# Ledger of designs, part 3: designed miniproteins, single chains, continued (2)

Each design is a single chain, and the fold is of that chain. pLDDT is the mean over its residues in the fold that is shown.

## One batch from the design tools (miniprotein)

Design m4077
Fold by ESMFold2-Fast:
Structure m4077 (fold): chain A 63 residues (1-63)
Amino acid sequence: AEAVTPEQAKKNAEIVKLTRKAIDAYEAGDKETADRYLDEIVKLAGLSPEARANLRLALEDFA
């Protein structure tokens, strides 16, 4: 990765996996489970509360 460390690439892969699980949960109408996956993404990526809110809206729009 030209601008990403191997450790960051691994975190990014985990975030992608959690993002897909969150979208699936939103599509199923299980917002509580989706929010739990979202919280794990926030923790791994170190997102602000505002960035978390924006990501939640994007994931709900995908579903």
Scores: mean pLDDT 78

Design m4078
Fold by ESMFold2-Fast:
Structure m4078 (fold): chain A 65 residues (1-65)
Amino acid sequence: SAIEEDTRLGLGMIAASALGFEVVRAEGTSLTVRVPEGDPAEQEALVEELRRIAAKLGVSVTVLR
C-alpha cells in the first residue's frame, strides 16, 4: 500500500539524515543520498549502516559521492 511505502521511505530518510547523509531524492521505495565529506573508511562504515537500516525497511539506496 502507498501509506506503508511512504512510511518506510520516511523512516529511511530520517535514518539517512541522522547518519549525516544529504537526501538528494526520495520516491516510492527508492532513496538517493550523498555521503558526507570525510575519511573513506568512515564513509564506507556509514554507507554499510544505512544499507542495513534500508534493508530492514525494504528501501533501495543509491549512494552519491
Scores: mean pLDDT 84

Design m4079
Fold by ESMFold2-Fast:
Structure m4079 (fold): chain A 69 residues (1-69)
Amino acid sequence: MHLIVLTPSKGKKITAELIGQIGAAFPSIQFISANESQITALVPSNEVDAFIAFAEQNGLLVASNAPLP
């Protein structure tokens, strides 16, 4: 698993719609927190690359990506 922190790109906010789209696309993730300024999620190691690609395609930045045991 990885603990991933996403932030919006300059001048943007994270919408409730985008949070919902992420949850629907990645049902195996667990949101730790999600708001207009930041998403923190636990992501399975086999989904990390797809999760990051989806986030970046939707204008989000990866603020941190920490592997967990």
Scores: mean pLDDT 86

Design m4080
Fold by ESMFold2-Fast:
Structure m4080 (fold): chain A 78 residues (1-78)
Amino acid sequence: PNEGLTSIDVSDKKDLKTLNLSNNQLTSIPKGVFENLTNLAHLDLSNNQLTAIPEGVFDNLKNLTSLNLSNNQLTSIP
C-alpha cells in the first residue's frame, strides 16, 4: 500500500504469501531482501521509481505466481 517507503525490510517475514509494496517511493531493491520469503505467492512493486532490479533478487521466491513491476522506470527486467 501507499506508505511512502524508500527502502524495504522484510527479511524476517517468512510466512508472508502476499507483499504489496506498490505506490511507494522505492528507487532500488537491495540484493537478498526477498531471500527468506519462500512462501511468497504475490509480489506487487508497481508504481515505484525502480530503475534496476538486482540479478537474482527473485531467485528464492519458489512459490511466486504473480509479480507486478509496472509503472516503474526500468530499462530492462531480469
Scores: mean pLDDT 73

Design m4081
Fold by ESMFold2-Fast:
Structure m4081 (fold): chain A 94 residues (1-94)
Amino acid sequence: MTPEEIAALQEAFSLTGAERNAALARFYTRLIEETAEELYRQNTGPVSLDELRRDLALMYADRMREMGLDAVAEALRAYAEQRLSPEEVAALAA
């Protein structure tokens, strides 16, 4: 993560309620897409970009649940099952 991404994540965690949930969902959806694309570029095996995206989304959903961020976790699971924009995932988490 870049210093700007770390700062954005810290700011999101300083928010409360629907604003925090929306900010975190948007942040993690974007991070998942960027990470999946990078892993796909480095991949030498038969793994699809969508499979990498789904696996990362489920991993982050579990992390959100562990932190008690159930609304964000549910939104990331919806994103894992169906391709949604970061804005659509944020709306689900709010």
Scores: mean pLDDT 80

Design m4082
Fold by ESMFold2-Fast:
Structure m4082 (fold): chain A 68 residues (1-68)
Amino acid sequence: SELEKELENLEKGLEVAKKTKSATIALVVRHEAEELLERARKEGDEETAKRAEELIKQVDELAKELGV
């Protein structure tokens, strides 16, 4: 699905943020993941919503490690 492709791109963005230690990239990924989660919930896509929630959790852990 389109949402699944967008989620996979965001997961790749998180990996870039981890490798570069970029708080800016992490915050962008978080914002886009929140919007994707809202869209997935409105469409009833429970699988994509669950994956987006997990991605947000991973971004929050990275942001905490980076001091933001």
Scores: mean pLDDT 86

Design m4083
Fold by ESMFold2-Fast:
Structure m4083 (fold): chain A 80 residues (1-80)
Amino acid sequence: MAELEEEIKLGEEHLEKAQLAYANKDYETAIKHLEEAIEHYRKARKLAEELGDKELAEKLETKIESLEEAKKIVEEKLKK
């Protein structure tokens, strides 16, 4: 359980950093932290699946999908 909680915490910390960078129009840094957050949530989802916590795994999957979409939006801003 400690590993799962740690990965979720790291994902949240990187998401906060991404939000701060985005607010400052630092889209490159925002993308970097979104990628880190997505990676940590993917690890957490895998751990939740292995532990049989299907409800948590589904919530993490939804979070990952939302962050992947957010990353695409930020990448579009960086390109223009």
Scores: mean pLDDT 86

Design m4084
Fold by ESMFold2-Fast:
Structure m4084 (fold): chain A 66 residues (1-66)
Amino acid sequence: SLEKARERFKKRLEELKKKAQYNNRDSVILEIEFMEAYYNNDQEKILELAKKLGDKVYEAVKNSLK
């Protein structure tokens, strides 16, 4: 079912984040957190993380959420 697919995807993101944390890949951690926020439709968190990824990313994301 779609709900089971969503659960599996969230678990995979958590595993990827743990691997990135173990390898001190700060940029990869930010990208994974951005994907998690987007998947959860957390607009405030999406904008916060987009700002950390770069001003152009922030501007594009802000315009897309209008």
Scores: mean pLDDT 77

Design m4085
Fold by ESMFold2-Fast:
Structure m4085 (fold): chain A 68 residues (1-68)
Amino acid sequence: MEKEERILDAAEELVARYGPENTTLEDIAKAAGVTVEEILKHFPSKEELLQAVVERTQARFAERAAAA
């Protein structure tokens, strides 16, 4: 599995469960099985990572709405 997708999946799950303010890069790294440094190589900041999660979630929802 691509590490970027695994990071996004972990971030989405943790944000859904605990909210963005209670989700740290360390929590995401542990859940994704990567290091915080590795996350920062794909997403330079927590803010950019959270934006990517929102964009991916909206894209998936839009596809479901169009298919239904």
Scores: mean pLDDT 76

Design m4086
Fold by ESMFold2-Fast:
Structure m4086 (fold): chain A 63 residues (1-63)
Amino acid sequence: SPSEEVLELEIELSLKRMELSIARKIAEKARKAGDEEAAKEAEEEIRRLEEEIKELEEKIKEL
């Protein structure tokens, strides 16, 4: 069984991956609607989530 620390990080990673999926859908809908501000916000959120996911994946590998 994984340690509690690994489980906590895996849960956080799963939540971030879900957030990324949602942000990508928001970005697509905003682009289709011509909402430049919403599209920009969603693209910035996508970049931040991708970086956070990468850091979490690296942290899990070190455990």
Scores: mean pLDDT 87

Design m4087
Fold by ESMFold2-Fast:
Structure m4087 (fold): chain A 60 residues (1-60)
Amino acid sequence: LIEQARKALEKAEELLKQGQYAGAATAAWHARVLAEQAGDEELAEKAREIYEKAVKLTKA
């Protein structure tokens, strides 16, 4: 779970840097859910921050 959460978070960060905000938000949401299930609170917080950033940057 932790490794899967980390990979999802890395993907979210890369998508965010590439301007793929909707994809970044989805990947960050998955990373957060996986991190919470694994009990990794720090990783869950990082995923939450990326998710909020991506949602704000998503085209309305």
Scores: mean pLDDT 79

Design m4088
Fold by ESMFold2-Fast:
Structure m4088 (fold): chain A 68 residues (1-68)
Amino acid sequence: SSAERLRELKEELSKDPDIEAELVGEDTLRITVNDSVEKRIGLALRIIGDYPDLEVKLRGNEIIVTAK
């Protein structure tokens, strides 16, 4: 399920101390990268490549990932 995919992504991201990932509701993951804009964009592109079944959006300092 998409919710399971979001949990898998959250667990993977929890390994990086510069990244905070929070589940908001059932189908949305909010990601904060406490580093450069380049690292945020790079992470968003990596998620798009690895999780094509998820929708990825950049909002200010955050990456928002939702189930399609």
Scores: mean pLDDT 81

Design m4089
Fold by ESMFold2-Fast:
Structure m4089 (fold): chain A 80 residues (1-80)
Amino acid sequence: VEKKIEELEKRYEELLAENREELERLAAEAPELAAKVEQIGKKLLEYYKAKIKGDEKRAAELAKEIARLEAEAAALYEAF
């Protein structure tokens, strides 16, 4: 379980590094949307960690938070 979480965290860091320029551009062009995307990414990481641990209650709470953040991000995108 712990090894899978460590591998997931490492892959998340690799994905951030691989997409650095795109993320920096989004932050410059749409900082509020960039902030929501970052929050969604962090919550998704925590969601998958909870799923790996078998913490279904925590996973359900995180899924609800992610859905709310996705709705907020969509609203920001539609406002542009």
Scores: mean pLDDT 78

Design m4090
Fold by ESMFold2-Fast:
Structure m4090 (fold): chain A 90 residues (1-90)
Amino acid sequence: MLTEEEVKELKTFAGRLVSELLAEIAKNASPEAVDEVRRLATRFYIESLGKSVEELLELARKFFDEVRKLYPQFQDKVDEALAELERRAA
């Protein structure tokens, strides 16, 4: 079981992974694609507030799954980000 401080660190890390993915998409995708993923990221951030580690991981999986469905070209980066988040949550 993670401590409250470790949960806070995990949430900060999840936010960083989402920001890094957005930056990568912004380099290689249209402005419309960036706006769509930005909306999904904003939803993830809002929904992650006050959530447990298990709920955070579930929300992260949903966010990354939606990004993968919209932009399959980023599948490897999405899979790496999710794996790192799950590794830190264990």
Scores: mean pLDDT 74

Design m4091
Fold by ESMFold2-Fast:
Structure m4091 (fold): chain A 73 residues (1-73)
Amino acid sequence: GPLSDTQSAIVNAGARTAMRAIRDGLSPDEAIDLGIKTARDAADAAGLSDAEKDAVVDVTRTAAKAVVARETA
């Protein structure tokens, strides 16, 4: 797959953050942004390269949008 196990775990953490944020009453855009921030912070802590961080952020944005769409349906 395009992501390592570590990168996939970071994406899942971002998506879960977006899910909690939307359930806590944040707007869809705020929930997605918070999910992306969580993934960026985790990627920085894991010592990922800039290219790996960009990949994680892109996948997290897609996952967070899908989570928010499900929670608001």
Scores: mean pLDDT 87

Design m4092
Fold by ESMFold2-Fast:
Structure m4092 (fold): chain A 62 residues (1-62)
Amino acid sequence: KEYKVTVKKGVVVDLATGKVYKPGETLLVRNVRVEEDGTLTAYDAAGNPLIAAADGVEVEEV
């Protein structure tokens, strides 16, 4: 299932490429998980792992 992530504060980091998404940017992701410590993990369409603070992003199903 696909989700739209909007960066509200902080950043989203692509761990495979080092690309950083900044506040105001949006990206489409899969396999969204939120850990107990508030870390959000997801994967882009190419399977690259993404990491963010869950309280810094808005997630919606598309």
Scores: mean pLDDT 82

Design m4093
Fold by ESMFold2-Fast:
Structure m4093 (fold): chain A 83 residues (1-83)
Amino acid sequence: MSAEELKKKIEELDKKIEELKKQANEAARNNNYDEAIEKLEKALELAKERKELAAKVDEEKAKEDEELIKGIQNSIDSLKEEK
């Protein structure tokens, strides 16, 4: 896969992750914690996929993905305590 194709896939994953995080925030605001957790778990899977692709392009970008993954996991854990 070319560097351009990898960057395009990363951009597509970024858009999907942001959309899922937005949906999770809206669900949590409406006290739909099960839906919020489901959306964040999907975002976590995509963030892990993004990290694999980012590592092939830029090592510094892969470090940012570790923080993103940790942040999503912490949000999931917090929502599970609310339930």
Scores: mean pLDDT 80

Design m4094
Fold by ESMFold2-Fast:
Structure m4094 (fold): chain A 88 residues (1-88)
Amino acid sequence: MSAGELLQKAHEALINGDYERAVELAEKALEIDPSNADAHIVLAEAYLKMGDYEKAIEYARKALEIDPSNERAKELLTRAEQKLKEKQ
């Protein structure tokens, strides 16, 4: 399975609310392509939805290191930082 196929399945898992599966599939995609910004975005979104805001921030930042102009990664970072402040 290619990184792209793994990310397609990870995105489907996010839509279905299966966040743990989305994490597993995105991590497998990173084993194939460690610099894949989309895989880091999927991880950030999955962790955000699971309430792990610190990990969501970590992966959103990693996506921005790869693609600094990525609007989705910026959005996820902002949302995760806001949620972390509200939880404290």
Scores: mean pLDDT 86

Design m4095
Fold by ESMFold2-Fast:
Structure m4095 (fold): chain A 68 residues (1-68)
Amino acid sequence: PVVYRFKDGKIGLSGVKSISGVSGVEKVDETSFLFDESNYNPNAKVTLVDGTEVTLDELLEKAEIIEL
């Protein structure tokens, strides 16, 4: 999975099957999601494409982060 940090204050996730516990999540495609950084919830649950479940905080700690 990859995390994208956009200049407009949005966070993008790629390589994820679902996310729950974050407000205003936009589904970009089957494995990509976008939300406002102001809605960041470290305890949000992310399911990866391989079925692994992690918290959003755990994902950001270990994922590759790309600044855009």
Scores: mean pLDDT 83

Design m4096
Fold by ESMFold2-Fast:
Structure m4096 (fold): chain A 95 residues (1-95)
Amino acid sequence: GAVLEKVKEKLEEALKKAEEALERAKEAFKSGDLEKLEEALEEAEEALEKAKEALEEAEKSGDKEAIELARKALLEIEIILGMIRIMRGVLLASK
């Protein structure tokens, strides 16, 4: 239905933003660029907030498929955030 389509579109945008942030974080980590890595972390955090909003919309609608899709996307974005945070921690320790 219309709710599932809207939630799916929002989640696809959030996941794409998180994946792009991860690629930027990897490049920043290779170059030792802490500022660029922190910018990538902020982009991934914004993607997480978008995915949380999509989950809230799905839960309010009661659409089980939309809820399951949103929960999966949130988990994937949280994993990406964890990876970026680890990279940041390593650069900070290497000073």
Scores: mean pLDDT 88

Design m4097
Fold by ESMFold2-Fast:
Structure m4097 (fold): chain A 80 residues (1-80)
Amino acid sequence: MESLFNAADKIKKSHEETKKELEEKLKENKEDKEKVEELEKELKLEEEITEGLKLILIGVAKAIGAPEEEIEELEKYLKE
């Protein structure tokens, strides 16, 4: 239980931190269209990686036989 929510917390915090850094760089480079395009691609990749990690974590929880209530709470936690 604790290890799954610790992993979820790390995924969320890593995503929030990376997203904020990329959004700040987008603001700094708003006049550089090539750099903006690069940063937008990085944001899309970050979102895809994060969604993949969330699905893997949920899959692991189901595979180890975690209770349905815990899986539902984990899914809700990851959506925040």
Scores: mean pLDDT 81

Design m4098
Fold by ESMFold2-Fast:
Structure m4098 (fold): chain A 96 residues (1-96)
Amino acid sequence: SMAEEAIARLEELLAKLKENLAKAKSVDEMVDEMEAFAEEVAGILREAGVPEDVILEILRRIHKIIEDLVNGKISKEEALKKLEEVFAEAKAAIAA
């Protein structure tokens, strides 16, 4: 189904993000990877027919995680955990 394909794409994207963040040598590289992830997530959700207000809320959560990481409020490990939580919300939005 279209929903199953979108969920699979999100899971592949999260796996790629985790690998890229593990290889990142600076906070700037991590930010670039997380921003690319946010844009790709938004594209998948739009193609899956998720409402724009839901997509914008998911993007807002990702940007908040990036902000907290840049400001030293959370660790890389905490940022990954929070991104996994946002990923669960994105999957739920497709399944709704």
Scores: mean pLDDT 86

Design m4099
Fold by ESMFold2-Fast:
Structure m4099 (fold): chain A 71 residues (1-71)
Amino acid sequence: SEEVAEKIRELVDKMKEAVENGDLETAAKYLQEFLDLLGKNKDNEEVVKAGLKAIRENFDAFQKALDALKL
């Protein structure tokens, strides 16, 4: 759905902003929400493509947020 794809982009933007501001705890929170939303919409091609594109285009931010998430 368009609304879920937009939420994916919003979460990525917020995560990236938190990383740029050095707020790794907030970045990890948005990464967790991003992962949860992708998992709940795994069968939605539009949502999955939006998520994968976001990861590809923002690798450094995702890596920093993931490290803060302590996975």
Scores: mean pLDDT 84

Design m4100
Fold by ESMFold2-Fast:
Structure m4100 (fold): chain A 58 residues (1-58)
Amino acid sequence: MEEFRERVEREAIEAGIPREEARRAAETLQKFAEGQPLSVEEFELAVRVARRVNEHRA
């Protein structure tokens, strides 16, 4: 999970997401991968960051 989390954080930062949000999004995705429940706020953050990363690649 360490390598995956680092990759997510880096890609989010490259897409213009602030480091704090990128780190939180990477932690949220780690929780999701581990089967832990996400709060509404965590889910919204993950979706927002994913959209930004997708836009950067387009």
Scores: mean pLDDT 75

Design m4101
Fold by ESMFold2-Fast:
Structure m4101 (fold): chain A 72 residues (1-72)
Amino acid sequence: MTPEEVKAALEEMRAEAEKEGFDPLVLQTLGLAIRVADEFGAEVASRAAVLGMKQAGAPEDFVERLKARLEA
């Protein structure tokens, strides 16, 4: 994935998290990962997003959706 593709995927996942009523920390963590894509590239951003979601206590199903999206 390019940094642009990772940012698009993370923005969609953030919108899904907001619709599902997830904790604001989950939304903030996804926003930080989007910024990481611009500064450090797609691979670092993808790794940061997955780790950040686990640390923020996002549901396992959401973490798996995020992984699948970032592998597309």
Scores: mean pLDDT 81

Design m4102
Fold by ESMFold2-Fast:
Structure m4102 (fold): chain A 70 residues (1-70)
Amino acid sequence: SAGELFEQGLRLFAQGRYEEARELFERAIRLLEKEKGPDHPETLAALRELARVYEAMGDLERARELLERA
């Protein structure tokens, strides 16, 4: 489920496993957008966490773009 992908992404992020966390958050966002829509609180929460991953990886432009959507 999207919730399981989100929780796993949070654990990987906490471990510094940024590329794997990014993959799980991107997959969670795709599922949430299809099931609940782009403006749903759960979708926006996943977008904010993905932005944190990009910030940690030094990709500030992608992080900003994601936060503007959330």
Scores: mean pLDDT 87

Design m4104
Fold by ESMFold2-Fast:
Structure m4104 (fold): chain A 116 residues (1-116)
Amino acid sequence: AMVRLTVHVTAKMDEPKPEELIKAAEEAGFRVKEVKVLPDGTVHLTLEAELPVDRGAANRLVGDLMYGLKKIGAKEVKVEIKAEGSPDAQGVDRVLADAEGTARTAAEVMTKEMKS
């Protein structure tokens, strides 16, 4: 059983480069469907991935994405995730919850200047 994740990322960057955004997403295991860079440094990504209904698969995939975005200087990251799959809705719900939790935690770390 496979689940399709669609991930919508909104972030701010001082010098956004579409090629670096695409590379970060692809290295995390996503397919890039759309990349938009606005004149104010706001970026929008639409990403897809297919993954099994296994514990930690969504966490690794989304965690790698958020790490890659942080590494290239993304800040104020907001993520909306949708999950679709067969054969069962319960598996889809678990994958979605794991993905959303991982994205939220990573985004909070990226937006808070944690003083050492």
Scores: mean pLDDT 77

Design m4105
Fold by ESMFold2-Fast:
Order: structure tokens, then sequence, then C-alpha cells
Structure m4105 (fold): chain A 66 residues (1-66)
């Protein structure tokens, strides 16, 4: 179903983004970036991923149904 496909896609995207973000955070920590800036990046990335996903979902529901 479309709902199951979208759920699987969302989970895969969230996992991939979180994995890459954690790698970046570890490199930033090694470079001496303050934890406050790291936490801000983490928060901003989560909001960006959510916004992109909501945009995809809105377009899928408006333009295409399976």
Amino acid sequence: SMEESLKKLREAIEEAVEEELEKLIEEMKKAGVPEEEIEKLRTDEKLRVKAVWNSILDRAFKRRKE
C-alpha cells in the first residue's frame, strides 16, 4: 500500500540522515566545535528533514494515489 511504502521510505530517510548527522557530529567534536553549536545543528537538521518529508507527503496525496 502507499501508506506502507511511505512509512518505509520515511524510516529509511530518517535513519540515513541520523547516521550521517552522527558522523558529522563526531567529526565536529574532534575539531573542538562547542556542544551548543552541535545541538543547534542537530535540532535544525531534524526540522529540515521533517519539512522535506511533509512536502513529499503533501505532493503525493495531492497529485497521486495508489
Scores: mean pLDDT 72

Design m4106
Fold by ESMFold2-Fast:
Structure m4106 (fold): chain A 73 residues (1-73)
Amino acid sequence: LKELFEENKNDPEALYRIGRMAWFLGDGDFAIEAYQKAIELDPNFSEALRNLGKLYESSGDYETAKKYYEKAK
């Protein structure tokens, strides 16, 4: 996954898929990193924004989760 991430640093859709796979494999920190990169490239990527909110919520960071949920609207 890390090698695939480096190869796709400029592809928001690929980064979103990498984030989903990382989260499925239990690597929430890497999923957050991949989703953050996706929204840096595409700030209107609502699915990535929503998944970031969900990840921060699951880690107990409710302030950051709320911020991403509001951006996803």
Scores: mean pLDDT 81

Design m4107
Fold by ESMFold2-Fast:
Structure m4107 (fold): chain A 75 residues (1-75)
Amino acid sequence: DAARAAAVGAAARALLDAGVPRETVHRVAIAVARELAASPGTPENIARAVRDAARAAGASDEAVEAAVRAAVDAL
């Protein structure tokens, strides 16, 4: 839905602003969207999906938390 899309977009933008490569950000966005398709779009589930995907992609702790904050704020 539009809210999930906005959250994924906000997380992607925060990762790009933190210097994460575009290809890595694209993979994170796909992973988050896939996880959210199977789960309710609660702030808790969105935060978990973004944190897990960004961390798995090797983003720094600062970039991960910035992406989580941006995604939740976009809801």
Scores: mean pLDDT 82

Design m4108
Fold by ESMFold2-Fast:
Structure m4108 (fold): chain A 105 residues (1-105)
Amino acid sequence: MKLEKEVSLLLAQLVTLFQSLGLDDVAEELDEAAKTLSKKELLDLARELVEETFKDDAAKREYLLLMLDLLERNEEDEGGDLIRRLAQAVKAGASPEEIRAIYYR
């Protein structure tokens, strides 16, 4: 199925992000939804899935919402240091406060 280029690129980034966190089911749901949704609707769905999946894990929820915000703003640099630091912090069990400190520094 042919996707709009912007939707295809966003989907690839989202699938990679969620798979890196072991969220293969979320990645698959986004892949299916991308066939019918716009870029904005796909981002909105990703935010809803993050809120639902991590309602009891504030650190992972905050990390993923910040990553989605960066993707929407097109401020994400390929291999960016911020993204790497955020991913490492989440894997190490960082608090929401530590995730915010990395993002705003």
Scores: mean pLDDT 70

Design m4109
Fold by ESMFold2-Fast:
Structure m4109 (fold): chain A 65 residues (1-65)
Amino acid sequence: MEEERERIIEEARRYAEQLGLKVVKIEGDTITLGIEELTQKNVTRATGAAIYAISLGLKAKVVEL
């Protein structure tokens, strides 16, 4: 259960990092993703990463840095 949760979090983190997003923090089941500028490209990437995390059973937040 904890082991499976850690694997899910790591998978979501790796996907976000592959998209060039900053993982600001992970608290409980929530991953917080940061974007440096509100460009269409950055918003699209962050939204995609957030949807992926939610599909794995996590909660996602996107913040501007």
Scores: mean pLDDT 78

Design m4110
Fold by ESMFold2-Fast:
Structure m4110 (fold): chain A 76 residues (1-76)
Amino acid sequence: MELRVVLPDGSVLTFDVSDVRGAIGALLRLMGIAYDQGKLFRLLDEEGREVRTVEDLMEAAREGKTLFLELVGEGL
């Protein structure tokens, strides 16, 4: 099951979240992107609701929702 995540630069990442392993892999990749920029992140759905858990992520994919990655925190 395909999950689309729009990054702050407007690029789109696609993840297979058909199982818990895929969902964890997606979260780790997104965490790595934020970490490389010295930031934390949050994921928002098309309605601005925060997606926080593996279960919420898999449900968003089941509903065909697009998620948006927001970088949070101060830059040095």
Scores: mean pLDDT 80

Design m4111
Fold by ESMFold2-Fast:
Structure m4111 (fold): chain A 96 residues (1-96)
Amino acid sequence: GAMAEELLRRLRELLEEAKKEEDEEKLMEILEEAVRLYEELRRKAPDDREALLEAARIVREIAMQLLKKAETLEQILRAIGELLRAIGDEFDILLE
């Protein structure tokens, strides 16, 4: 629906920002915002499998970008945690 489309549009914008961002602290903020939007999408559109798959993939790609730039243990652990969660979510959606 319109809400899922708007949340997905914002997630796509964050992915484009993440691809161009060199600052690891800013990447951390982008990842945190992407996770919040993804959780909102899961709450508001739990049956929109296509949107949830794209959103999980975006979170995974942003987390991968943070991992490449991460300089602190906190950043590394956050990126790994969100990466694993997104992969698990993608797997669950595809199997069900």
Scores: mean pLDDT 85

Design m4112
Fold by ESMFold2-Fast:
Structure m4112 (fold): chain A 59 residues (1-59)
Amino acid sequence: SKEAEAEAHVKKGEELEKQGKLKEAAIHYRKAAAIYSELGKLEKASAYGRKALELEAKL
């Protein structure tokens, strides 16, 4: 399902963030945000989109 795809991107983003791969983590958080937006889950879309921007600001 699309929700499972979004969750998989979140998990991958978290793994990459723990490894210090902030740019790659941000890409996965942006993909999750896009999928949550498509599903109408606007709070999650906003949260993960903001997380991606915060990580990109550290680069």
Scores: mean pLDDT 87

Design m4113
Fold by ESMFold2-Fast:
Structure m4113 (fold): chain A 68 residues (1-68)
Amino acid sequence: SGEERLREIYEEAKADPDLTAELIGSKTLVLTAQKNGNLKLIGYTLRAIGDPELEASLEGDTLTIRAR
């Protein structure tokens, strides 16, 4: 499900010191790039866009991923 994929991304991003990851409920994940995190944030954006169970919005250094 989209929620399971969102959780997988959350666990991965949470372990990365160049990102902050915040899970809001079960359906929304907010990733923010720290210093040197921007290329990683682009990688997560492409991954989320490629997933039919997810939608992504990238604004500056902040990526919001939602489960459909």
Scores: mean pLDDT 86

